# Designed miniproteins, single chains, continued (4), part 36

Each design is a single chain, and the fold is of that chain. pLDDT is the mean over its residues in the fold that is shown.

## One batch from the design tools (miniprotein)

Design m13217
Fold by ESMFold2-Fast:
Structure m13217 (fold): chain A 65 residues (1-65)
Amino acid sequence: MEETVTVTVPVPSETAARILVKELEELGYKVLEARYDAAARTLTITVRTRDPEALRKLVAGVRAS
C-alpha cells in the first residue's frame, strides 16, 4: 500500500534538486509534486511511496553529505 509523505530537504542548487527527484523516481517513489525554493535553497517533495523508511534514510544522507 502506498503512503503520501511530504519532505523538505536542503539542497545546494537547482541541479542537485533535479538529481534528487530523479533518484527518488529511480528508487520507485512516485513524485507527485516537487518545488525548489531558490531563496531558501530547499526542495519540498510530495511523494507516494511504499517505503517511507528508505525516504527517511535518503533525507538523512543529504544532511550528512
Scores: mean pLDDT 74

Design m13218
Fold by ESMFold2-Fast:
Structure m13218 (fold): chain A 87 residues (1-87)
Amino acid sequence: LSEEEVEELREKAGELVRYLAELAKTPEGAEKVRELLEEERAKRSELATLPKAEQELAEEMVEKLERALRAAERGDEEELERVIEEA
């Protein structure tokens, strides 16, 4: 990938994380985000075939979504907002 393509992917990943973190503010949305993370974890071996830059972006996205889900489970709205801001 070119540097420009990597930057576009980073922007899209951030938008997706923000969208999913907002979704996780509701019990129904949190369950959907959890299902998506479970599906992505199941595909981990496939992700290992991606270029390093894409792997790093995928890892960052998963980490942020895991933080959002943990915050939602605790009822920690401040942490959810922090994840959205960091995305």
Scores: mean pLDDT 75

Design m13219
Fold by ESMFold2-Fast:
Structure m13219 (fold): chain A 67 residues (1-67)
Amino acid sequence: MEQQVREELRALVQALLDAIKQGDQDKRQQYSQQLQQLIRDSSKKLGVSVQTMQEVYSQIMQELLEQ
């Protein structure tokens, strides 16, 4: 997996989790849309399935929640 894509996913997941924690519905929706778009774009760019990108997203989410 491209390191740059993983770092972009990590930054957006962190921002989404922070928005959820703060109860900011507008930012939560914004970051959720950006994450979905990044997953789709990265799937096409890297030539991997959307499921593969979702697995990377899930791993990053778990790593951040374990902090």
Scores: mean pLDDT 79

Design m13220
Fold by ESMFold2-Fast:
Structure m13220 (fold): chain A 89 residues (1-89)
Amino acid sequence: EELYRPKQKLLDLLRSVGETREVLTRGEILAGLGLYLLKQKLFYDGENASIVDVSGTPLGELTGVDELDTRDPSTILKLLEQYTTLVEA
């Protein structure tokens, strides 16, 4: 698997959910983002909503959007492209 080094803003977000590594796979970064969303309770209460309000959060600042559709990977893939660097093996 390809390894990535998150840039500081993304790394700080991942640190907030207990991630201690500086180099991660894309899957590990995505898992950390998912855990961040769960810990921040950004899902609508009592609803199986796929839309997450990220306005005013560090994740909203990184993505540049107020609402994140968890069914659409394009916003998160763009975030990964902008805020990670490929580690050359």
Scores: mean pLDDT 71

Design m13221
Fold by ESMFold2-Fast:
Order: C-alpha cells, then sequence, then structure tokens
Structure m13221 (fold): chain A 84 residues (1-84)
C-alpha cells in the first residue's frame, strides 16, 4: 500500500474540515463530504476524490455535491477515519 497516498488523503480531509464551505461527517466506516457550490469547495472535493482513488481499500462514490469515502476493509483507512 502507498502510505504517501494515504497521508495526502488525510491532509486534504483535514483541510476540508477547516473550510466553512465544506462539511465533513463520519458515519461508521464512511466519511461524507458535503461541498457547497463554492468553486474552491468543489475543487477541494475533486482533489479528495482523486487522492482517495489512489488509496487501496477505499470505495469512492459521488452524488451531486456529496462525496462518500467508505473503507472496504483496509485497517489503515479505518484508523484514518477514526482519527478524524
Amino acid sequence: MDEEALEELRKLILEAQKDPNVTVEKKGNTIVILASTDEKAQELARKIEEAAKKVEGVEVKRQGGVLELTSTGNPKVEELIKSL
């Protein structure tokens, strides 16, 4: 597993938590990212989607302004979700 890809994903999610136009929620093994129509929020959500696709054991699903990242059994991904 690429630990560099996992660390990049973590940094982007922490950046999203600081953005007033982005809401980050935890639902079990899923991180839900709600990006407003703000251009910077939409771009940040896109970067998170791209970073998550490089991490093994993450299912990435986008529906409108909602991005869902679900752990599919990778213990390091589960630890990341718990640490947020």
Scores: mean pLDDT 80

Design m13222
Fold by ESMFold2-Fast:
Structure m13222 (fold): chain A 64 residues (1-64)
Amino acid sequence: ELEERNLALHLDSIEDAAKNGDKARVASHIAHLRRLDPELADELAKKYGISPEDVEAALARIDA
């Protein structure tokens, strides 16, 4: 229930950020998705050209 709502919000945010060319914002939302659905997060990272290092850097910023 709450997890599905969070997934939908992050997916919409990723599409908006990708449309605007904001790769840092895409990486940040993918990092949040990785906590909910790591397989989907990996697939979206490949789709939008976000490296594993970009995702790890975004996770470090969230936890800092």
Scores: mean pLDDT 74

Design m13223
Fold by ESMFold2-Fast:
Structure m13223 (fold): chain A 96 residues (1-96)
Amino acid sequence: EKQLELDILTALALIVATVAINQARKDGLFEEAEKIDRLATELVQASDAGDAPKAAEAVRRLAEHVRKYAPKFSDPESALRTAEALERIAEQLESL
């Protein structure tokens, strides 16, 4: 049960992260996109290890990164909504 929940929340976070990567790339924010991709890789590694606290930390860092650079995106409001979605996923992971 907990592993299935971890897998589902990880998949959801990866979908949200992929949206952020694609938006960053379209806006020419290649360094920011690379950092999101690296943090997403850390999330996958944590999930594969069954480490929910480490997965939660990776998603929190993803949210913080997107929120910090939201003003540079062509649609800052969309970037902020992405950060908020990642924050909610991190809260659910922390409850596992």
Scores: mean pLDDT 87

Design m13224
Fold by ESMFold2-Fast:
Structure m13224 (fold): chain A 84 residues (1-84)
Amino acid sequence: DREKELELTEKLLELAKKYAEKLKEKLKDKPEVAEIAGARMLAAAMAGDAVAAAEEEAEKLAELSEEAGKAAREFAKGAEELEK
């Protein structure tokens, strides 16, 4: 069911963009960190297991910024809800 897989990926990408934009507003002082985190969340949305990829990125991004890690973790929760 490739059509449903594509629809899910589109929803995951929109969700990742939403969290990336919120993070950019929170990290105005560190736009490079927000850019990196946003790009990584978008990449996780396109992964075969978006939830697992987002959770891995949350751990890595938390080392760079607590806010970035939190945003990626919230994205992972949202992705899990979309996949249920």
Scores: mean pLDDT 81

Design m13225
Fold by ESMFold2-Fast:
Structure m13225 (fold): chain A 80 residues (1-80)
Amino acid sequence: SQDESFEILKESLREVFEEYAKKVEEAKTKEEKQKILDEFKHKVETAIEVAKEYLSEDQYKEIEKLAAEYLKALEEIAAK
């Protein structure tokens, strides 16, 4: 169902965030950290475009908000 797909996407986005948080913490240079952040941005942008095909407007907007929050958290980790 649409709601089931929405829940699965939220879980997948959380798992991707956790993976990228670890990658950014393990990165040694500012250049490596920036590449990881750019990769995350591209990955979530792609997922949102796909999600627009099968989620409601309210659902994909929630995914956009969640993705933005995760990106901000990754940027804060990268700034350490």
Scores: mean pLDDT 87

Design m13226
Fold by ESMFold2-Fast:
Structure m13226 (fold): chain A 97 residues (1-97)
Amino acid sequence: KEEAIEALEEAIRHLEEAIEKLKKGDTQAAIQHLIEAIGYLNLAKVLAPEIKELVDKAIEHAEKAIEKILAGDLEGALEHAEKARELAEEALEKVKE
């Protein structure tokens, strides 16, 4: 469980960085942080299968955030990035049980 917790904490950190970059209009940095977050989320669900459903939803929202950035919809990107962060935080609480 320790490695899954570390992976989720890194994913959350990257999602928070992506949100801050989006608020500043730094779309390239936001995409890089979203990609890193997706990587850590994929690692976390392999390490802790009990959180797979929450993590899969977080990944879906992170991927939608990237799609919205590429479409020029920064407001939609921010909403999806924030939802991904919330779901990752829920997964972190569940894995600590």
Scores: mean pLDDT 90

Design m13227
Fold by ESMFold2-Fast:
Structure m13227 (fold): chain A 109 residues (1-109)
Amino acid sequence: SLLDTLAPFDLLVGSKKVPEEAIKAAEDYLKKNGLSLEEALEELEEKLREAKEKKDIELLEQVAKAAGVLRQLAEKKGDEELAKRAQELLDEAVDELVRLVLEELKEKF
């Protein structure tokens, strides 16, 4: 999966800068699997819904990191609409991640 392909990279959630090797790995993954950037974003949107339903902090982190990589790839290709969609996905994943982490900290006394 795209998430498995990006897992070896030390990606920071919410960072505006992504390593070029991670962008290259995502681009190579899409080419190998015959996926468009739009299709990759659709798959991440489905994973975000799954992560929210399951309250899966690890999956939310993976989705946020992958969305950041896809945003940079979209910007590199000059696709402003897909870059904005990837940013919205990143923002939604980060917001949910922060919410769940704060809830978990509040429950641990």
Scores: mean pLDDT 82

Design m13228
Fold by ESMFold2-Fast:
Structure m13228 (fold): chain A 109 residues (1-109)
Amino acid sequence: EEKEKKIYEEEMESVVGLAEGLAETQKEASLELGIGGLAMLEIAEKKLAEYTGEEAQKRYEEAREERERLYEEAKGEDEEKAEKAIAEGRANAEELLKKAEESAKKRIE
């Protein structure tokens, strides 16, 4: 339903906002943490695009090239640490998204 879709969109937008804040904070701490935060934001934005229209999907795709460039830059400095940070960031985003989906279901009920 349209109303349910809006609730999911709101919860997913909350996760994107949290991921943006964490990515910015982590970027200031270290390159490793910054890349992890960027990977977390990637997964959160990808999930938001599933619930929102073409505009969110376009934003996700436009950001992809810049993300890949930054990932390659980080891998050039330390490939092992960069890949680990990316994997951990993605896993953290998936956990936050599961909690957001649970919150959305609770609001619908």
Scores: mean pLDDT 73

Design m13229
Fold by ESMFold2-Fast:
Structure m13229 (fold): chain A 73 residues (1-73)
Amino acid sequence: MEIKKKLLEEATKKLKENAKDPVKRGEVIADAVMELYEALKKAGASPEEILKEVDELLDELLKEDERIVKEAE
């Protein structure tokens, strides 16, 4: 899904900009997840589809966050 990929790319960029700020990175992840939820809801996706896509984005963002923290040290 185009919106999910765009949100992942934008959030990953913001995570890199905040590699030393764990609070800001948490906000970035939360904002991206909420934006995807709202976009899918507006598009008429089923609750099951929304939960699956949101869970997938969250998992990908958490992996990117771990990578960014590791790379910054």
Scores: mean pLDDT 82

Design m13230
Fold by ESMFold2-Fast:
Parts: sequence; C-alpha cells; structure tokens
Structure m13230 (fold): chain A 75 residues (1-75)
Amino acid sequence: SPIDRVNTVVAQSGVTLQSIINSITDQNQQDYAGDLAQNYMSQVSDYIQQVMNGADPDTVISQINQNHQQVISQI
C-alpha cells in the first residue's frame, strides 16, 4: 500500500540517522545531531498524514529523501 511504502522509507531513514548519531564521539555534536533527527522525525508524521489524505506517495517519498539528505548534511 502507499502507506506501507512511506512507512518503510521513514523506518530506514530513522535507522540511518541513528547509526550516524551513534558514530559521533563528541557529546555536544551527538546531542545536536540527536535534536536535528528528532525534529525531522516529528515532521515525518505529517508526511504520512498527507499520504493518508490522498497525496502522491512518490512525491512524498521524494520530499522525505530530500529532507533526510539535508539533515545528514548538517550533522
């Protein structure tokens, strides 16, 4: 289903971000990266809601992937 596709991308994004955060040795940088990831993941719930309301899942997945890359670039 469209929701399953988006949920899979979201779950993979979360796993990737947590792996990056766990690799950070500086506590202040790890805390900052954790805050960025938490803020991003909270926004992801809005993307799932958009798909439930009839948004194109491929467009939403593209937006999630773009935001994911922006978060990684800031870590």
Scores: mean pLDDT 83

Design m13231
Fold by ESMFold2-Fast:
Structure m13231 (fold): chain A 65 residues (1-65)
Amino acid sequence: MKEEEIEKRVEALIAGTQGGRADAGLPVREPSAGERAMIRAAVETFDTKSPGETGLAAQAAKAAA
């Protein structure tokens, strides 16, 4: 997967998590550079090996929001 595809997936996971929180009236926090890097690393690792593990990247994005 190319860098652009990874960034797009990271953004989609973050946006989905933050949107859900905002709709529920919960505070939305911008992920730190380190948290964003962890989400990207999870996407790179698990999306490359097994698309079924995308749930781990989504969980990381949820923790970052």
Scores: mean pLDDT 64

Design m13232
Fold by ESMFold2-Fast:
Structure m13232 (fold): chain A 72 residues (1-72)
Amino acid sequence: MVKETLTGEEFLKNGKKYIGKDVEVRLPGSEKPLVKGTLVEVNEDGAVIRTEKGDVFIDKETLSKLEVKILE
């Protein structure tokens, strides 16, 4: 279940509190996540998400154009 949805810009600013939570990164309006996994790190440069296929880094410019769903 989705607990919260943030814009990528909101997530870059406020996302540190979600470290260790499962997240989905999506294009706005997309039904399928681009990346799904556990949030490992978020800072001014971007975010690192741990997936079953390895760690994915999403830079701040790319992430600012995406949405992030926090899972319960």
Scores: mean pLDDT 82

Design m13233
Fold by ESMFold2-Fast:
Structure m13233 (fold): chain A 80 residues (1-80)
Amino acid sequence: MAELEAQIADLEAKVKVLDTMSQEEINELIEELIALAKRAKELGDDALLARVGQLLSEAMKRLSPAEQRAVRIRLLKALL
């Protein structure tokens, strides 16, 4: 549990500075959020999954519509 709390706190800090991030850094952040969402689902942690979903929504605002669609497909695949 402490490791997941630390991971979400780090990702929350990164989301606050999205305006300073490169496209490459934003893509890495989204990869980390998708991985954490998958882990939250495997653990049955609905609260963590909801929090990760909120952070993904904020990060995705910096993506094109095509990139947002690709992220949604990857997220659905990860959560299946």
Scores: mean pLDDT 80

Design m13234
Fold by ESMFold2-Fast:
Structure m13234 (fold): chain A 82 residues (1-82)
Amino acid sequence: SEFQSLNLSEEDRKQITEIIQKALDEIDKLLSQIEDEKLRSELSSYSSAAGILASMSRSVAEAERIMQEAVDRVRKALEQEK
């Protein structure tokens, strides 16, 4: 069912989709550099969940923040592994 006021513009929806795709592509490149299989699996699961959450965002800024936090998390984990 529709929640009336919960209606993003088509431009906002396009921006959210693009933000998610770019962030997940960056995360995929970072994950490929992680050699610890358990850590890589955990971060992959986290990133997938973040992508789903971002796709349900009510604003472009919210989706951007969620995806930026996911990218930063994976990057930090890669730096700590080395």
Scores: mean pLDDT 80

Design m13235
Fold by ESMFold2-Fast:
Structure m13235 (fold): chain A 65 residues (1-65)
Amino acid sequence: SAELRELVEALVASEKARILVILHDLGVPQEVLDRLRAADLAEFVELVLSLPEEYHEPLLRALKS
């Protein structure tokens, strides 16, 4: 979603670790989390947005809290 893209783009430079913790808590597999951890900022955003839609709403809600 456009809203998720905007929030992840705004937060990735300062809060990448927090986004990873949220995704881990949502049950994203460790192999995917390891790829996200190694990614640059632009790649991180695209990888997050390529996750199954089931992770998008919970991540968006958590980032707004």
Scores: mean pLDDT 86

Design m13236
Fold by ESMFold2-Fast:
Structure m13236 (fold): chain A 59 residues (1-59)
Amino acid sequence: MSFEELKERIEKAVRERDEEELEELERQVTQMVLDGQVEHAQELGKLMKELKEEYGLKV
C-alpha cells in the first residue's frame, strides 16, 4: 500500500471512529519504520495522533 493510500485510510478511519482499522494502520506505520520508510512513517504517525486527539479517540 502506498503512502498516499495509508494517509487517506487514516483520515477516513479517524472520521468514522473505526478503532479496528486504526489499530491495523498503527501496525502498518510501525512496519514502515522497520522497512526503512522512516520519514513517511513519522508523518503518518503524527497525522494519526493529531486526528485522534482532535476527534477525542483514545491514543
Scores: mean pLDDT 78

Design m13237
Fold by ESMFold2-Fast:
Structure m13237 (fold): chain A 86 residues (1-86)
Amino acid sequence: SKEEKVKEAIKKIEEAVVAAINGDLALAERYREEATRLVEEVLGKEVAEKVGKLIDEAIAAAQAGDTEKASAYAKQAIELIKKAYE
């Protein structure tokens, strides 16, 4: 269902940030791609591109050791999904 794909996309965003914080960039990128694919299927390409950019910023912040900023970008991505889904 669309709801299940939205929940899975949100989970993948959270998992991507955790992977990036732990230094596993390959895993973070894989989860990022999985999340944006799910978002594109449910909410379309434009929303997926905006979400992808926010995940990329979250990963970059995590790589810089700024876990608070990484969390903030991830929350922005999740809120964008929630607003677009409603």
Scores: mean pLDDT 89

Design m13238
Fold by ESMFold2-Fast:
Structure m13238 (fold): chain A 99 residues (1-99)
Amino acid sequence: MEEEAREAVEEMVENGISAEEAAEEVKRQIDGAIEYLKKLLEDPEKAKEAAEQLLKDLEGVKAFFEQLKKAGLDPEAAEETIKYIEKAKEEIEELKKKA
């Protein structure tokens, strides 16, 4: 996990993406995914599958921001994004239980 996260940080720097831009994009994607899950609640099976996949994806995204923090690339934005991801994981798990 740490090795993959480190490679992702290198790719971000190579593409000229700032840690702040990466954080904003991730937050937008999380918000959109949660809205999508809420719409899927009419199909509990699809909602559970989508929630499980999203929880797995968020684990990798969290590792990416932990590597950004270790590298000193805007550690405050990275820490805030990690907290946002953890709260999103809690909401997704609650939605999965309701499905």
Scores: mean pLDDT 78

Design m13239
Fold by ESMFold2-Fast:
Structure m13239 (fold): chain A 96 residues (1-96)
Amino acid sequence: SVGEELRRLLEELEEALKKGDEEKIKKLLLEMIELIRNGPEKIRNTFKKIWNSNTSEELLSKYKGEVSEEDLENGVILRGVEFAALLKEVLEKAVP
């Protein structure tokens, strides 16, 4: 299912964030966005709701995975952290 594939990709994103792998983060973000865009309406609507309910700072504070402070100066890695926190909440609410 789309939810199971998004969970797998989220785990890969968290590993890529821990390693600071900018190229892999960028590829994973594009793949996950495409899956959400073309996926079930419940996932799309939950994503929009969570996106509109959080600031970038709030998403960063919610992220529980490992990322180096130095890597947060990289815009791709920072966006990856924000997206990982966002997607985790989406999956918890739309795909329990």
Scores: mean pLDDT 85

Design m13240
Fold by ESMFold2-Fast:
Structure m13240 (fold): chain A 84 residues (1-84)
Amino acid sequence: NRARGDALEAQGRALEAQGRYREATLLYAQAGELYHQAKDYEGAARAADNAARAAARSPDFTPEEVEHLRGLSELYRRLAEEAA
C-alpha cells in the first residue's frame, strides 16, 4: 500500500499548505502506517517527520505528542538504514 501512502501524504501536504495542520497531521500519520506495513521505512520516517511538523503548528497536539512523532521518525530512519 505504498501508493495509498503516497496519496495520503500528498493530501496532507495540500492541507498543510492551507493551514489545516490538524487534518494534515492525521493524514501524515496514516501515510506513515501504510509505509510501515509496506516495509518502506524511509517513507514512514518522512511521513512521521511531516506529521510532527504539522502537529507542532496545531493547538490540538501537546509538545509531548509532537516529540513522540519526532522520535518515531528517527526510529524509522534507523530501520531504513539497517534494511539497506
Scores: mean pLDDT 86

Design m13241
Fold by ESMFold2-Fast:
Formats: structure tokens, sequence, C-alpha cells
Structure m13241 (fold): chain A 83 residues (1-83)
């Protein structure tokens, strides 16, 4: 049970990291809508893995792409406080 839970959390974290990296590539390609969608998915996967710092960091990237710099800063500060 505990071992299965740890493996499941690790899988979600790895998926979140992969989507985060993929989102960065979409930014470079100029597809900000797709990038925002992938950062949102990464944030959810980090949250499911228990990585709240990663979840807030991915969420901050979504707000940055939407032009909400103030909300993005707040989420980055929360991420840094957790890790």
Amino acid sequence: LDESFERERDAYRRQGEELFKESVEYIKAGDLVKASSLFTAASLLYGMSGDLAGAFEAGAKVYELEGDEEQAKKLRELSEKLK
C-alpha cells in the first residue's frame, strides 16, 4: 500500500516535469495557448504527486503567460517557501 502510493506519486511527478518541459518548447514555438494548457496540466500532476512547490511554480508560469505578473509572483513566493 505505502510502496504503491510512493510509486504512483513518483509517476505523477515525472509526468508533471515532462509536461513542464514540453510547455517551455511550445513557448519557443510561439504557441502560448498550448504552453498555458500544458503548464496547467503539469501543476495538477505536481499537486497529485504531493509536490506543492512544483504545482505552484507551474501555476505561476500559467499566470505569467496570461500577463498576470502579480499573481505569478505570489505563486512563485509560495513555491519557494515550500521548497
Scores: mean pLDDT 80

Design m13242
Fold by ESMFold2-Fast:
Structure m13242 (fold): chain A 57 residues (1-57)
Amino acid sequence: AEEFAKSAEKATENGLALLEEQGRRYTPEQRESLIKKARENGKKAWEDFEARQAAAA
C-alpha cells in the first residue's frame, strides 16, 4: 500500500539526516535518488507481503 512506500521514504530521509550529522555528505541529486529508490522498494515489499498473505491463506 501507499503508506508502506511513504514509511520507507521517511525512514530514508531520517537516516540521511543522521549520517549528515556524522559528517557524511550527499548532493541533492544523491538524496533524491536514494529516497526514490526507497519508495520503490517499499512498494515492492508491500506487494510481496500481500502475495505471501494470499499464499498463506
Scores: mean pLDDT 73

Design m13243
Fold by ESMFold2-Fast:
Structure m13243 (fold): chain A 59 residues (1-59)
Amino acid sequence: ILDYIERKRKEGYTADEIIRDLYNQGHINVDPRLAPREVVEDEIIRNHGQEVLDALNSI
């Protein structure tokens, strides 16, 4: 998943676009368009760990 985020970042995707892709692929269970950002970030940490959230926030 970290490799996926890095590749999408290099392709010019924003963090919000990558998070939406993760939801569409079933990697997170919270719809980022409907949920508060804090809830989305908590779900990312719970399912994938802090390193994934840190990678997204560095974009």
Scores: mean pLDDT 78

Design m13244
Fold by ESMFold2-Fast:
Structure m13244 (fold): chain A 62 residues (1-62)
Amino acid sequence: SFDAAVEALRRGLADGASTYTATFTALRTMGVPSGVASPLAVALDKAGASEEQIEDYLRELA
């Protein structure tokens, strides 16, 4: 679910995970396959996306 993905993102970032790792985990929590989640997480990390921007992106996918 979206709420579980946002929780995973926030917890990951708070625990010191990279933007890539936290975003990948959130996408996987929403049921995005690893082969799709990985390049999306790379793109968001390279773009320097904020937590809020990543949450907005997750909402668009939900």
Scores: mean pLDDT 86

Design m13245
Fold by ESMFold2-Fast:
Structure m13245 (fold): chain A 95 residues (1-95)
Amino acid sequence: NAMEEAEKQAKEKELLEEFLTESHRIYRDYRAEVERALAEGKSPEEIDEIRKRFYKRLLEKAQEFLKKAEDLGVSKDFIERMKNEIERLKKIIEK
């Protein structure tokens, strides 16, 4: 039991670190694209489209990691947290 719990926690930590690394990369790309658009004098509408693409990329990544988490049999708490984040991102995209 103790060894099984430690293995489960290690898998959850690895998935979380990978998800955070990928999310951080998406955020850095988003910031760079916004800074470039502002420097080029792009419209507020064009900047809003960049923001929408950013949230769509985050949603796709969250869905990918939810599937990985379910396949690996990580904790129900971790799975529910990912599902809640997916629903939050969907609401942001819908306005």
Scores: mean pLDDT 83

Design m13246
Fold by ESMFold2-Fast:
Structure m13246 (fold): chain A 75 residues (1-75)
Amino acid sequence: MELTEEQRLEVAKRWIEALRKTTNEDEMREALKKLGLSDEEVEKILSNPDLDEQARLLVEAFDKIEEEAKKKRKE
């Protein structure tokens, strides 16, 4: 995927903002879990009231998922 760190933050922020508008907290939790996030990572994101921090945490979690997927493929 051809996204810079800054672009990933923007995408994550927009995604969380859209979820806040269209879903409740339980639906957001399920959407985040569907992305491969752990329950702990999901709660960390949901407990943070700041959109920029939520986006940063989501990008961090995505980077971990990508790294794990890459590791599995390289195995």
Scores: mean pLDDT 75

Design m13247
Fold by ESMFold2-Fast:
Structure m13247 (fold): chain A 94 residues (1-94)
Amino acid sequence: SKNAAQVKLEELKKKLEEIVEEAVKKLLEAPEEEHEKIKKEMEEELEKLTNELIEEVRNTPGAEEGAIEGVEEEAKKLRDEALKKFYEEYEKKK
């Protein structure tokens, strides 16, 4: 059943959303000089979590190659969507 991969993708989405929300909160409290640092820290954390999920799926015994590729693509899309949401909130708070 596809349930395990779907659960992991849902968990990733939630974690990425929490990271973006925390980064946006930091931007609201920080002077402009700190914005680049907050942005880089957020981008690094999104990338780390995305790569950790991809690595976990690749190392799952008996996983079908096409299913692994599908999860990798979806995980990267979730990362890109989270990054887009961060920049939209950043522009709104300028």
Scores: mean pLDDT 80

Design m13248
Fold by ESMFold2-Fast:
Structure m13248 (fold): chain A 74 residues (1-74)
Amino acid sequence: SAEAAIEAVETAYIAAGSETGGKPTGEDIANTILKMGLGSAVKSDPETAKKYLISLGFSEEEAEYVVEYVLKNS
């Protein structure tokens, strides 16, 4: 669902940011989604996950990378 995809991205963004002490990269978020077992939530609505990443200030290219990586590795 859209809500599950948003929650997965937001949870991973917060967790990765806490570990890095700053704004996480797309790669940090993608790896955190997979490590936390949130890949299925992103797979349920990859377009909404991408849009939410863009709303967090990521570029369209970086948001695409995160979603693609999660889809291929989950």
Scores: mean pLDDT 84

Design m13249
Fold by ESMFold2-Fast:
Structure m13249 (fold): chain A 73 residues (1-73)
Amino acid sequence: MEELAERAEEALEKGDKEALLEAARETARLMASQLSEEELRALLAKPLVIESEDPELARELERAFREALEEAL
């Protein structure tokens, strides 16, 4: 997870949108593997909001993260 977080930071600094989206999906899948079904359901029941200077990117990140978590159920 830490390695994925570092990659996400690098992608954000470089403006690499695809790498950032991939890091978000991988982070979600890694979190899902560490969480119980109950914890995953609790996380999905909460609105996921990512704020960014690029609102389109923020929504794509939220969607990618949420979809990856849902796939783990």
Scores: mean pLDDT 71

Design m13250
Fold by ESMFold2-Fast:
Structure m13250 (fold): chain A 81 residues (1-81)
Amino acid sequence: SPQFALFTTLLNKLGKGILSEEQIAILKKTFQEVSTHVSLSNEEIVTIVENFVASLQGKTVSPEVAALIFIGIVEDVLLER
């Protein structure tokens, strides 16, 4: 989908040097799962990726913990609708 392509492009660009390959892989799966339940705008996707990358800056977390942080950021963006 165009939204998934945007998400993947931003995640790779903004996450460079911050996110591991394992974190990127689980986040792609988590985004696809979220996309089955809710439609995110391009602006929401940009905000989610920016806030997520900022949240992981200087931290070492497992891919599973990264996915939980990501879900929390998605929830915050949806609550601002």
Scores: mean pLDDT 85

Design m13251
Fold by ESMFold2-Fast:
Structure m13251 (fold): chain A 107 residues (1-107)
Amino acid sequence: SMAREVVREIVREIAEELGLPEEVTERILEALDSFKALGDIYEEHQTEEVLRAIAAAVAAAHGARLGLDRETMRELAREAMAGPAAQEAAVARLAPLAEAKRAEAEA
């Protein structure tokens, strides 16, 4: 299926950016239909990079099951990979700027 190949391409791209070994990336791709197998991979490595790659892979695979296009699947994977900490940091940085702009609009 083309959808499976698209998932593999997106996950390999993200895993390469995270610096994961190809062996670990292939194990994640083989384990996508088993939460236990994905958990076993995380337990063996216990790194944030492996957790991010697993999250991205699950998101991309979910998008493929819903029949979403390549670009939307990539966006879902990258959002999952970024994680809550990256989003919290961005919100903390942008919140004061948003408040300043609101104050200017109300003046």
Scores: mean pLDDT 72

